# Ledger of designs, part 88: designed miniproteins, single chains, continued (4)

Each design is a single chain, and the fold is of that chain. pLDDT is the mean over its residues in the fold that is shown.

## One batch from the design tools (miniprotein)

Design m15237
Fold by ESMFold2-Fast:
Structure m15237 (fold): chain A 79 residues (1-79)
Amino acid sequence: SKNRPKLVPAKTKEAQEAFDKGLEYFEKGEYEKAIEYFEKAIELDPEFYNAYAYRSRAYKKLKKYEEAEKDQRKALTLM
């Protein structure tokens, strides 16, 4: 949905669907797979700050702290 009652929806349905799949894998603890879907969401909507924020969280779970910090800073820039 492109509707704004949610905090920061994606600009496209396709980006939102990629993000939602990323969240599903993240909740299952499949962090590498979650990152793949968040990356797809970012490719489809480069200003989608939730995708950067959650990709950062997934990177932290994998102890990839430099990648996590880069995505966290990007998310803050887009807020």
Scores: mean pLDDT 82

Design m15238
Fold by ESMFold2-Fast:
Structure m15238 (fold): chain A 78 residues (1-78)
Amino acid sequence: MYQQAAESARKAAELAKQGDGEGAAKTLEQTAKQLQDSHPDLAQAFQQGAELAKQGDLEDAATMSELIAKELERTVKK
């Protein structure tokens, strides 16, 4: 679960860094939908990242996606 979400966040960060705001937004939105039922707070964070990417704020979208990935990676390490 968290591993897949972390991988999606990492992928979204890379897409945003490459200027692919549409790809980043799509990746974040799909992950948010998958998390909505089990982890609504986390789903909201992914949705906020997607909104930044849609607005063309690729630097903030990449930063937010990276922070989400790092937090999830810490949770998995337990």
Scores: mean pLDDT 80

Design m15239
Fold by ESMFold2-Fast:
Structure m15239 (fold): chain A 57 residues (1-57)
Amino acid sequence: DAGLAALAAGDYDGAIRAFEAELARDPDDRRAWELLVQALRAAGREAEAAAVEARRP
């Protein structure tokens, strides 16, 4: 998984883009939503992480 590989490498911006692409294909993917929130928090983007949490199915 490109998103998980980016997250493991500390490339949080790359991880965010990868998980957003996954959610564009499958918006009901709860795992991708959770990983996007984790990547946003790791990047220090807490307000965006909270907004994503509010949008989760």
Scores: mean pLDDT 79

Design m15240
Fold by ESMFold2-Fast:
Structure m15240 (fold): chain A 69 residues (1-69)
Amino acid sequence: MSLEELIERAEPYSPRAAEALRRAAEALKQGDLEGASRHLLEAYVLLTAVDAPEELLEEVAALGRTLRS
């Protein structure tokens, strides 16, 4: 799943999580892997708080793991 698709899927559950994902995308474009990881963690916490679908949570977590490899 693309980061753009993740943002679109997150928006109806948490606009704040969608904004965090947009910040992660901007950080990735700038090569800021640490900043991207922090924004992905923020999005994950926000989505967990609103009981977003597990599949969406798994995609965000998988992206975060990829950035640390």
Scores: mean pLDDT 82

Design m15241
Fold by ESMFold2-Fast:
Structure m15241 (fold): chain A 75 residues (1-75)
Amino acid sequence: SAEIEELARRLFEALKAGDWETARELAREAKSRGIAAEDLREPLLRVAREEGYDEATAESVVELALAAFRSFASP
């Protein structure tokens, strides 16, 4: 889904920038639309690969991003 791809890209950029406010807003918006953390895994991996991360680093960064998403989506 183009919507999920865009959401993953915006979430990745917010987390990379340390913009926790935007990351939390994006996570809550995603949850309100029924988007689960696992729906973001492959889109986030694609974003990390596009940013030039090697596969092991991309997997680690994605797990951290998913942990942040789960935390922010659960008030």
Scores: mean pLDDT 82

Design m15242
Fold by ESMFold2-Fast:
Structure m15242 (fold): chain A 73 residues (1-73)
Amino acid sequence: SELAEEIARKLLIMAGEIDYELGEEAYKKGDLEKALKFYEAALGDYEAALGKEHPKTIEVRKKLEEVKKELGL
């Protein structure tokens, strides 16, 4: 079970990294709605894998809040 849990955590980190990069790409292109979706996905994955207080989780949360502000949410 420990090994399965470690593999699951690594997959969540990988998914979060991919979603974060896709969010950054969308944001750079001005697609705020697409950036929002990817940052939300990345935040969920990082919170599950790393916890709410991890530097990567905090970084994604800040980006998500900036995008929400730009969208008037």
Scores: mean pLDDT 89

Design m15243
Fold by ESMFold2-Fast:
Structure m15243 (fold): chain A 72 residues (1-72)
Amino acid sequence: KQEQLDVDVEAALVIIEATLAIKYNGSIEYLEKVLKRAREVLERAQSVGNTDAAKAARDAIEELEKKIEELK
């Protein structure tokens, strides 16, 4: 199903973006941009019932929120 494939790809990309942003100490602005995208991916994953993509997006959100809090 195309919707599930699209969401899996988006989830994989968000995990990569979040991991690299955290590793390289990205700015709060950049981290917030990735966080917004991760939340959008979570909403889409939930709408199509993709539990693996939803979990990946939630994990990315948690790590990004933690990193943003550290940088305040």
Scores: mean pLDDT 82

Design m15244
Fold by ESMFold2-Fast:
Structure m15244 (fold): chain A 75 residues (1-75)
Amino acid sequence: MENLERARKLLEEGKKAYQNGDYEKAIKYFEEAVKAAPDSPIAVEAYTLMAKAYRKLGDLEKAQEYLDKAVELIK
């Protein structure tokens, strides 16, 4: 199935939720985007945005964890 297309749509929904301040909702969309396209540029962007969302929620440990996941996919 078109997992990359689904991942892009989920990533865009997550970005909309993030811009609206719905950080928990944004994280759920980004998690689904990663599941749809693991080890992809979409997953890198989703992990980076999850890190930003967790920072907004004050969860600095989770923010660092997801930044590390994004870096691991690039390395």
Scores: mean pLDDT 85

Design m15245
Fold by ESMFold2-Fast:
Parts: C-alpha cells; structure tokens; sequence
Structure m15245 (fold): chain A 85 residues (1-85)
C-alpha cells in the first residue's frame, strides 16, 4: 500500500522527554516506523535543551498528523516542526 513519511524536528527539555516523544509516535495507530536521525544538545534562551530529528512513516496523512499532535501534547516537549517528504 501507499505509505507517506514526515520529518519531525523536536525540541525537548531533556533526554527522557525525547524518549517519550519517540514512544508517543510509535504508539500512534497507523505509524509503521520511527527512526531517530539526529540528537543534539543545544542552547535555547540560555537553557540547555535537546533537539532531535525523527523520520516517521505512516499509512496515511491522518496517522502522521495524530503522531505530531501526540508528541506536542507530551510533557517536556517545547516545539515540533514537521515536513512532509
């Protein structure tokens, strides 16, 4: 079947929040694969935070949007930017 992919750039407070975001994506119905592409410690407004890039593969756009929304609702997630591939 047709699958679609989305790149997510996630800023999170700490490593536990980053792992929770990955778990949220994997737990979303219709998500087939979640891959961590990068993980960096960055400084944002004088605070140390984590920026991660995930590649998610879903059955349809609705699944990708639900995964994004679930990640945004996860404790310790500061921002999510998404790009369809």
Amino acid sequence: GMTIRMRLTITSQNRDSTLSAQSAARSTPGILDVRLLSLDDITLNGQQVIRSTLLITGRDLDALQRARDTILSTTGILSVDSQLL
Scores: mean pLDDT 88

Design m15246
Fold by ESMFold2-Fast:
Structure m15246 (fold): chain A 76 residues (1-76)
Amino acid sequence: MKETVERALKQAEEMAKKGVPGAIDALEFVAKRAELLGDNELAARAYKVLSDYYEKQGNTEKAEEYRKRAEELAAK
């Protein structure tokens, strides 16, 4: 269900905010896998979380890259 996906992403985002390296790697893996399988909505959400995380960390270059990727996938 939609709520299950939202819950999983929120949990991953909270872990990423606490600086858990595995959470970021897991989000990148999930985003790429979802994109490959054609789940553009899930992939876009994962990239959006990654973009927000890197923006908070001051990595504006990576944040912008993931933001654009999320927008591209959301438009499909």
Scores: mean pLDDT 73

Design m15247
Fold by ESMFold2-Fast:
Structure m15247 (fold): chain A 119 residues (1-119)
Amino acid sequence: MLSPEQLEKLRFASTRIAELLGLDPEKLFELAKELYLDLLNGNFERLVKASLGSLSEEEIKELQKASDDVRVVVSVVLAAQELVGRRLPIPDIEVLEAQPSFEEAVQLVLDLIKEHLKE
């Protein structure tokens, strides 16, 4: 069972990314939660598939060892990729780990997606 803090972080990131991409935030939240649990349980094949070739199995294994904030943020981006049906920019794990807060890690992802969408 996920902690209230994990659920709040998943919902925060899902809401902000869904707003930017014109997605249903509840659908994004449910899929992101599924992928986050798959990551924690070692279902790496599911995450590799969701990455649409952006991440290798070795990179997904490194993601599993990352901080919980990074695992949440990347799970939401992978869920957004599946719902959009195309690759989105995923920051390097080291870059995400270097962010001073969870909110700043989410903001970095939003900024990269905006650049990808030609902002």
Scores: mean pLDDT 86

Design m15248
Fold by ESMFold2-Fast:
Formats: C-alpha cells, structure tokens, sequence
Structure m15248 (fold): chain A 61 residues (1-61)
C-alpha cells in the first residue's frame, strides 16, 4: 500500500541525510519524484531502488 512504499522511500532520504545530504533544491525535486515513484512502485524494494536512482541522478547534475 502507498504508506508502506512512501516509508521505504523516506528511509532512503534518511540514509543520504547522514552520509551525503541533498541540497534544499535537490530535496525539493526528490520529494516530487517520490510522489511519482510511490504511484508506480509495486513493492517497498522497488520504491527504495527507484528513489536511490532519482537521488543519484539529481546529485550527478
């Protein structure tokens, strides 16, 4: 369900917050992407993978 997928995605943000924090602009963009990821993901594991990919792409800019 959406709540479980969103929790999994937010856990990824906590990992990055401690080791390699996002800028405020990157964080804002990433939260918008999480809304789309939660709608598309079929499992918490997929939500984690898609969220990590989105954050990595934002940091590569």
Amino acid sequence: KELELRRAALEVFNDYRLEDPLTPEQLKEAYKLVDEIVKKAQSPEEAVRLTRKAIEELKAK
Scores: mean pLDDT 77

Design m15249
Fold by ESMFold2-Fast:
Structure m15249 (fold): chain A 88 residues (1-88)
Amino acid sequence: LEEEIKKLEEELKKNPSADVYIRLGRAYLEAGDYEKAVEYFEKAIELDPENPEAYRLLGEAYRKLGDTKKANEYFLKSAELIRKRLRE
């Protein structure tokens, strides 16, 4: 897991992207570092504010931190973005 995080941090230096931030957030979520997971998912949203997966993962991280209100807000935002795409 530490090696995976280091590899993703090297990828981030080479090509900073929302996808790399999401992968880093997931790695920290798996490691139990929920505060860092939140930080990386927030950075992913800054680069791609319409990515419903990033909001869902941010909600998951806040749920792990015990912030149920924020978790629910981000889960709802993720669902709204999915619904927006489906209304085509």
Scores: mean pLDDT 81

Design m15250
Fold by ESMFold2-Fast:
Structure m15250 (fold): chain A 118 residues (1-118)
Amino acid sequence: MTKEELEELKERALSEDEEERRRAVEELIKLLKDEDPLIRARAAYYLGEIGLERAPEAVEPLIKALKDEDVIVRQAAALALGRLGDKRAIEPLKEVAEDESADKGVREVAKEALKKIE
């Protein structure tokens, strides 16, 4: 998937057509499992930008992405969860923020996300 195709999915996810929006959000959620970590990270960023009202189903997949193998994906997931502001993310983000074995950058993003939700 190209950056342009990802940007087109984001535009469709912001559509006033409910079915088009739902399909685009579902596709972005599937891309959180893409083989390319840059695609996974960008899908996470776009789901955060789309927002909770349009993509409430993104919260659980983004919580799982906090455990992604790639540090950039984990940072993008934490940032997205902070932007969505859903309270379901509080405990998962606290776990990441307090995990001294986790990357420092991921911990700092998780702490900032918690400040936005709490």
Scores: mean pLDDT 85

Design m15251
Fold by ESMFold2-Fast:
Structure m15251 (fold): chain A 85 residues (1-85)
Amino acid sequence: EELEKEKEEKLKELEEEKERLLKILEESEKRMEEEVREEIEKEPEKAELLRKIAEDIVESLRRMIESIEKLEKKKIEEKYKKLLE
């Protein structure tokens, strides 16, 4: 069934895009952690505040990526459910 294959391909594309964005986020988080570590010896209070801000930003972006993925997945599932009925 062609429609089932198309649905699977669209869901796979969505999953691959989410994985790509999460990898970019993970790399950004690691870079921010390294920069914070370099500042800790010089200004520990400022470094701790920067770390908390970075953690909040990363967490917010991760939740946004997950929310967008869930919304797009629902759209794909609804579209193909109607076509396969």
Scores: mean pLDDT 80

Design m15252
Fold by ESMFold2-Fast:
Structure m15252 (fold): chain A 55 residues (1-55)
Amino acid sequence: DKKKKELEEKVDKFLKEKGVDNVTQEDILNLIKELKLKEKEDIKFVVDYIFSKLT
């Protein structure tokens, strides 16, 4: 799924720029707003992907 790969790439860039150990819940919320995600499935995918990288 090309859309999922693009979201993963944007998340990876965000995590690299912030540093994995410095990501807060507010940073995640701001990223979702910047990506303009409105569908619950897309938001859940991004959140789950971020948490998979943080653990």
Scores: mean pLDDT 78

Design m15253
Fold by ESMFold2-Fast:
Structure m15253 (fold): chain A 78 residues (1-78)
Amino acid sequence: AEELLREARELLARAHAALAAGDWEAAMEYARRAAELAMEALKVAEGELVIEAAGLAIEAIGLAFEAGLGAGRPMPPM
């Protein structure tokens, strides 16, 4: 779980950097990968790591939607 969380954190940091640079496509790609790794970590996490994995997944998913919207992609209806 820790290794997946480490990689997810690194990808999330890259997603934030891409978003700050206005690279919406790169931000969405990094955020999507971070979410996938955080979700994989969540499947095997226990105790405190469950909260960390869930938090990373939620943040990454939110960032991916924000970046996708900035890239002009249609959002699914809420």
Scores: mean pLDDT 74

Design m15254
Fold by ESMFold2-Fast:
Structure m15254 (fold): chain A 120 residues (1-120)
Amino acid sequence: MAEELLKKGKEAAQKGDYDTAIKYFEEAISLDPNNAEAYFNLGKVYYMKGDYEKAIEAFEKAIKLDPNSPKVVEAYLLMGKAYLDLGKYDEAIEYFQKALSLDPNNELAKKGIEYAKYKK
């Protein structure tokens, strides 16, 4: 059941229908509160919509539920970018450094750290 809601949410997000995507991911979470993939996708949709604080909260929950997921690097990168957009440069540096600890050659993380230090 939750898998079908995840599929519908992903399809809505691909069409740019972020509000519909959020509803499907929230329904998936209601059926399975430990679904890390639902929280990860919810975070991505909130980020795309510009709801940066909600994006960060969803990514934190996804990482807590599945800290060994290959998606953790992407979550740290998007959290870093969200903190940049919020003007929280110290937090942005922290999350880009977390991404680099898992992927040392990540150019987006390196660029994000440089930008945040310049703005700090």
Scores: mean pLDDT 88

Design m15255
Fold by ESMFold2-Fast:
Structure m15255 (fold): chain A 76 residues (1-76)
Amino acid sequence: SKEELLKKAAELLEEAIRLVQEAEATSDPEKQRQLWEEAVRKYREAVELLKKAGIEVPEDASLEEMLELAKEALAK
């Protein structure tokens, strides 16, 4: 359902935001790269789910902006 797609997108975006915060907190370049790669993967999945749910996603939208779009669509 559209609601399930939006909920999953929101959860993936929250995970991506957490991973970005972890990447910014680490001084290990290799760990930082791995965390960023995982965040990007989750972000791309979330964008695909938002588009399937009929949400128009701006090309330059931040993770936080994407999460707000998902939350707004859920709060009908």
Scores: mean pLDDT 84

Design m15256
Fold by ESMFold2-Fast:
Parts: structure tokens; C-alpha cells; sequence
Structure m15256 (fold): chain A 74 residues (1-74)
């Protein structure tokens, strides 16, 4: 179970990175939601799983940053 959960988190992290880079907030939020459902299935001391979760959780924030229209300031 845990090994499959880690593999799934790895795939979600890759998808989340793509959505974040293109400013797809909706896609990134969907990835973050799936990551939260899988998070309890992995151990706290699993550094790989924690790294993937960090990317997944940060994806909506990164996507919003990319999506946000910046106003130039003099």
C-alpha cells in the first residue's frame, strides 16, 4: 500500500509542477486534493514522500502566483 501511495504522490508531484508552471490553478488544486487523500498512507519519516507532498501542496500557490496579473510599479 505505502509503496503504491509513494508512486502515486510522485506522479501527482510531476502533474502539479506542470499545472503550476502554466498557471492552471484549478488543475493544481485538484492535484493538491488528491495528495491530501494519499498523505495519511505514507510515513512522516519518508523523505521522498514528504518531498512529493511539498511539491503537491505548493502547486496551487505557485499556479496562483503565475496566474496573478502584476501591476508594474514605478
Amino acid sequence: MEKKAKEELKKLAEQGTRYASEGDVEGAEEIAKKGKEIAPLVKEDDKDAQAYLGVIEGAPHAARHVRTTERPVA
Scores: mean pLDDT 75

Design m15257
Fold by ESMFold2-Fast:
Structure m15257 (fold): chain A 58 residues (1-58)
Amino acid sequence: SSTDPLQVPPRTPEMERLRAELERLMKEDQSDPEVQARIEEVAARLRALVAEVRAAAA
């Protein structure tokens, strides 16, 4: 999806926590493969929650 997970407004406390964690990770050295892997993991979890919330609201 072309949607940036940080641009989606958080609707639950869990989404807010994942967004905050993603923003924290993005402040670290993004050339580090460990940091990149963690960013991908958190972003994937946030995107899954966004999709789930949207499906429930539809």
Scores: mean pLDDT 73

Design m15258
Fold by ESMFold2-Fast:
Structure m15258 (fold): chain A 76 residues (1-76)
Amino acid sequence: MSDSQTQQIVDQMQQILNQMRQNSTNIQTVSQYGDQMSDLYSQGQQSTNQDLMDQIRQIMRDFGQVMTQSFTTHIA
């Protein structure tokens, strides 16, 4: 995977994360974005660029927090 393709994945993940934050009270919308985030994460794991992978990992940590808050349950 090229660095430019990985950067596009990072940009898409960040956009989805922002949409999830704005719609955190809508569980159905958050779940749909969660599915998209999981797909992008799987694609991003093919990257060999450490800096971009660190950005993906940070986005996934933030994603986990948003999911936990949106469901008002502890996600193990």
Scores: mean pLDDT 77

Design m15259
Fold by ESMFold2-Fast:
Structure m15259 (fold): chain A 63 residues (1-63)
Amino acid sequence: SAEELARKTIAVLDTDKDGKVGEKLARVLQGMGIDASGLVGKPIDEELLEKVRAVFEEREAAA
């Protein structure tokens, strides 16, 4: 599912496992069309997860 893929992607890119948005995660989010410039150092929250889920859902619908 898009939600599972979003959770897995965020978990893999949280390389420090601190539950915060790192530079690697922010760069990938920008590549997905998500504005993450203000999110570096902020907690990985439900709103961020929802944005990533929406991107994967849109990609699945376009395939």
Scores: mean pLDDT 74

Design m15260
Fold by ESMFold2-Fast:
Structure m15260 (fold): chain A 115 residues (1-115)
Amino acid sequence: SPTIALLERMRELIEEATEKIKAAKTKEELKKVVEELREELERLFDEAIAATTDPELRGLIEGLRDSTLNALDKLLDFIEKSDDIEAVKEKAISVLELIRRGIEAVLAAARAAEA
């Protein structure tokens, strides 16, 4: 299903971004990873919403989109205001793990709905 494939790609992006965050050495590198992730996730969420015909599943994806983009916007604000790179990394990894769990929950619902 297009919806399942897009949700799986979002999960892969979170995993890739988490590894990039762990490897980052500067505030600018951290900011770039989160900004690029936000842009790509927004696009994939919009594609997933457009591909989803089931109203309940569409609502779950829309809710996850809103919470995910809001969480990333708050993370970007935290990066901008913080001078502690290790604290920023810990916060970023924590936020990405919460997003990943949200994607996994919606992915499970999509698989159940599409059987």
Scores: mean pLDDT 91

Design m15261
Fold by ESMFold2-Fast:
Structure m15261 (fold): chain A 74 residues (1-74)
Amino acid sequence: GAAMEALRAARDALERQRAEVTEVNKKYSKEIKEKFNVKYGGYIDLDQLSHLPTVEELKKRIEEAKKIIEEAEK
């Protein structure tokens, strides 16, 4: 039925969103490690979030985090 098709589509969309967010998170972690040559908590724990972020929301958090780290490192 239409309800089951909608549920499958929603699950597939969520899985794609998680994959995209995971890729951005991995790139962020790599950039922080390479730029600062330190083990900083650059990996965002997605499981601790109240909901799965959009790629845009994650990118905004990453940019804010980079700013804070750059201020700390001078």
Scores: mean pLDDT 62

Design m15263
Fold by ESMFold2-Fast:
Structure m15263 (fold): chain A 74 residues (1-74)
Amino acid sequence: MKTIRVEVELEADSPEEARRLAQEKVREILKKYGATLTALGVWEEADGSVRALGIGETPDGTRIIVEVRARVKP
Protein backbone atom coordinates (compact mmCIF):
# COMPACT_ATOMS: atom_id res chain seq x y z
CA MET A 1 0.00 0.00 0.00
CA LYS A 2 1.32 3.45 -0.96
CA THR A 3 1.43 6.05 1.88
CA ILE A 4 1.63 9.85 1.54
CA ARG A 5 2.46 11.91 4.65
CA VAL A 6 1.64 15.62 4.95
CA GLU A 7 2.67 17.85 7.86
CA VAL A 8 1.36 21.40 8.34
CA GLU A 9 1.91 24.08 10.99
CA LEU A 10 -0.62 26.88 11.56
CA GLU A 11 -0.97 29.86 13.91
CA ALA A 12 -4.18 30.71 15.76
CA ASP A 13 -5.30 33.48 18.12
CA SER A 14 -7.05 31.16 20.61
CA PRO A 15 -7.23 27.47 21.59
CA GLU A 16 -10.77 27.29 20.15
CA GLU A 17 -9.55 28.68 16.81
CA ALA A 18 -6.58 26.28 16.90
CA ARG A 19 -8.90 23.26 17.25
CA ARG A 20 -11.13 24.52 14.43
CA LEU A 21 -8.27 25.36 12.04
CA ALA A 22 -6.42 22.07 12.68
CA GLN A 23 -9.51 19.98 11.92
CA GLU A 24 -10.41 22.09 8.85
CA LYS A 25 -6.87 21.74 7.48
CA VAL A 26 -6.92 17.94 7.85
CA ARG A 27 -10.23 17.73 5.97
CA GLU A 28 -9.04 20.21 3.31
CA ILE A 29 -5.88 18.21 2.55
CA LEU A 30 -7.73 14.88 2.46
CA LYS A 31 -10.28 16.37 0.03
CA LYS A 32 -7.47 17.63 -2.25
CA TYR A 33 -6.11 14.05 -2.42
CA GLY A 34 -9.61 12.61 -2.99
CA ALA A 35 -9.31 10.64 0.24
CA THR A 36 -12.12 9.63 2.61
CA LEU A 37 -11.43 10.25 6.30
CA THR A 38 -11.04 6.94 8.21
CA ALA A 39 -9.60 8.21 11.52
CA LEU A 40 -9.19 11.59 13.22
CA GLY A 41 -7.46 12.37 16.51
CA VAL A 42 -7.37 15.87 18.03
CA TRP A 43 -5.61 16.80 21.27
CA GLU A 44 -4.37 19.88 23.10
CA GLU A 45 -0.73 20.20 24.17
CA ALA A 46 0.47 21.75 27.47
CA ASP A 47 1.36 25.05 25.73
CA GLY A 48 -2.24 25.43 24.45
CA SER A 49 -1.37 24.39 20.89
CA VAL A 50 -3.57 21.80 19.17
CA ARG A 51 -2.45 18.76 17.19
CA ALA A 52 -4.71 16.93 14.75
CA LEU A 53 -3.87 13.63 13.07
CA GLY A 54 -6.07 12.49 10.19
CA ILE A 55 -5.89 9.28 8.21
CA GLY A 56 -7.65 8.90 4.88
CA GLU A 57 -7.77 6.47 1.98
CA THR A 58 -8.11 7.19 -1.75
CA PRO A 59 -10.18 5.01 -4.15
CA ASP A 60 -6.95 3.42 -5.48
CA GLY A 61 -5.95 2.29 -1.96
CA THR A 62 -3.39 5.02 -1.21
CA ARG A 63 -3.21 5.93 2.49
CA ILE A 64 -2.94 9.66 3.31
CA ILE A 65 -1.67 10.68 6.75
CA VAL A 66 -2.11 14.37 7.67
CA GLU A 67 -0.62 15.90 10.83
CA VAL A 68 -1.50 19.51 11.66
CA ARG A 69 -0.08 21.51 14.54
CA ALA A 70 -1.86 24.78 15.33
CA ARG A 71 0.14 27.03 17.68
CA VAL A 72 -1.61 29.69 19.76
CA LYS A 73 0.03 33.12 19.55
CA PRO A 74 1.35 34.42 22.88
Scores: mean pLDDT 82

Design m15264
Fold by ESMFold2-Fast:
Structure m15264 (fold): chain A 73 residues (1-73)
Amino acid sequence: MKEEAEKLYQEGVKALAKGDYERAISLFEKAIELDPNHPNVPNAYLMLATAYEKLGDEEKAREYRKKAVEHSK
């Protein structure tokens, strides 16, 4: 559902801002699963990359940055 995906993106952004990177990852993954064609999906991939970078997972961060570019056309 579009509205539910939007709520998950908002909660993910809040979690990221609070430094709860694992929670942010979970929320963004659920949002993408719920609506993979949502306009916020490229931004969600960028936020996932940021969360993984903060956790020290540079490999995952690079993969998600690549997905963001691919999904953004």
Scores: mean pLDDT 81

Design m15265
Fold by ESMFold2-Fast:
Structure m15265 (fold): chain A 60 residues (1-60)
Amino acid sequence: MKKEEIIEKAEKEVREYVEKGDLEGARRVANRAAAELTRLGVDPNEAAEIADEILRRALE
């Protein structure tokens, strides 16, 4: 799976959990995406920042 595909999938799933009021579920999805990005060779700090941004945007 490409980096962009992981991010797009995570954005959709995180938004769905936020809309349901399941903030713990949203956080788990974001953390999973960070782990998948790291497995693809993305820097762990960068992957964490991407996950945090996905969560932040879903809460707006």
Scores: mean pLDDT 82

Design m15266
Fold by ESMFold2-Fast:
Structure m15266 (fold): chain A 87 residues (1-87)
Amino acid sequence: MDKEVLELLINAAVHEIRGAVYMVVASKTTDPEEKAELLRQAAEAYEEAVRDAEEALRLAKEKGDEEAAKLAESELEGAREALREAE
């Protein structure tokens, strides 16, 4: 796997984990304003994950790395689904 693609995939995964943590905290938050801010931060994290996964997929395809492309495609689907749930 290309180092640049690997770094983008790691960044996408880190942003998705960050979004998931914000979602969990938001689910336990009783203050409506604090909950809204946490959900906004989750959405921003998932948007970053989508961007990184899209770039990873583009680069993997350009380099002909089919395995990296499959991983990036899977990560992109997960990040897009998570972003929809955060909206």
Scores: mean pLDDT 86

Design m15268
Fold by ESMFold2-Fast:
Order: structure tokens, then C-alpha cells, then sequence
Structure m15268 (fold): chain A 94 residues (1-94)
């Protein structure tokens, strides 16, 4: 159901934020990655609310995250961490 899918996205988003905060990054780097994750989650929710599949929602989340990483000028190390968090998010939602 759509409600169950939305609940899974919110649970996955909370888990991703907790995993990010556990990394002990600087406040600036944490804020950048929270923006990346926030953009990814918003894109996934928008896709599901538009009636798209979970696969399409995950693709939209990855596209939004990539755009945010490019816009924020993330280092390779922060990009690698963002990709790890996005992979965990995608696995939890699928």
C-alpha cells in the first residue's frame, strides 16, 4: 500500500540520519550531507505521491542526491559516505 511505502521511506530516512550523525563529522559537513539526504528523501516521497514505483522513487532520490552533491561541491570522501548512506536507504525502502 502507499501508506506502508511512505512509512518505510520515513523509517529509512530516520535510520540514514542516525547513521550520518554517528560518523562524528564537523557540523558543516554534517549539514551538507543532511541537505543531500533531505533532497533525496523529498524526491522519493514526491515520486511515490505521484504514483510512481518504488524503483522510480529510488532512482529519483539518487538523481536528487547527485544534483545536491554537485551543487554543494562535496569532497570525494563525503561523496563516498553519501553514496553509502543512499545505498542503505535504497535497500531499506526496496
Amino acid sequence: STTARLDRIWAAARAAVEALRARGLSPEDEAKLLQVLGDAVRAALAALMAGRSVEEAIAAARTAAQNSMDRLGLSPELRALAEELLDAFAAAVA
Scores: mean pLDDT 87

Design m15269
Fold by ESMFold2-Fast:
Structure m15269 (fold): chain A 57 residues (1-57)
Amino acid sequence: VEELLKKGEEALKKGDEKEALEYVNKAMQSLGLDEAKSVEEAKKNIEGLKKMLESLR
């Protein structure tokens, strides 16, 4: 999951929105969460997952 989120963030920084969406959706599916349907949702999902991982530390 963390590796998929990292790849998603890297893709967003490169401007590869479709690649970022793909990696984020793979991370979401691995956790049984709903898929992002847009890049804007993908960004929110990245932030949500980062907060969730932070709360577990």
Scores: mean pLDDT 75

Design m15270
Fold by ESMFold2-Fast:
Structure m15270 (fold): chain A 62 residues (1-62)
Amino acid sequence: SSLEDEGLRLGEEGARLAKEGRYEEAARLYQQASDLFAQAGLHDLAAEMRARSEELAALAKA
């Protein structure tokens, strides 16, 4: 679905930003990916993206 495809794209972008140490931007993209996966009914993947977002947001604050 278009929601799933967009979620995958945002997750991939988030992973790249996280590798670059851009944790705040990465956290935001994972948060958006989580919302899209939840809308698509992919609840396990949405939860995984949410957890990654929260972890990266904590790293950005440190």
Scores: mean pLDDT 89

Design m15271
Fold by ESMFold2-Fast:
Structure m15271 (fold): chain A 60 residues (1-60)
Amino acid sequence: MKGLYRAIAPVPGTSPEELELRVGEVVEVLREVDDEWVYARNLATGREGLVPKSYLEPIP
């Protein structure tokens, strides 16, 4: 899953390790953590954290 993805659902960032995302924000996926989670950077905020894979769609 390395590459650019768009958030299709909001992530509230309530956990210290979770990346806060709004719908439509673009992230760069840096690595896969497990089958459900990736580690990504929010390109709008520059913050990094964990994101559920199911909340992301690939950007062509």
Scores: mean pLDDT 80

Design m15272
Fold by ESMFold2-Fast:
Structure m15272 (fold): chain A 75 residues (1-75)
Amino acid sequence: MSLEERLEELERLRAEARAAGDRRLEAAALYGLAAVYYLQGDRERAAALLEEAIRLAADDPELRAAGERALALVR
């Protein structure tokens, strides 16, 4: 799977999660999107997506901690 195909898949997952009100799944999709943008060299967008995912993962300490660690690496 190319980065473009992965981005399209993750954007679909994000949209489905938002429609379902599944904040945990939306956070997971945002972490995936952040990874794709980071690999494409867009660190600012990756950081913004990680910050959004951390907010959505507020009720999941492990998922939030993973996002915080990833954000530190992007900076």
Scores: mean pLDDT 82

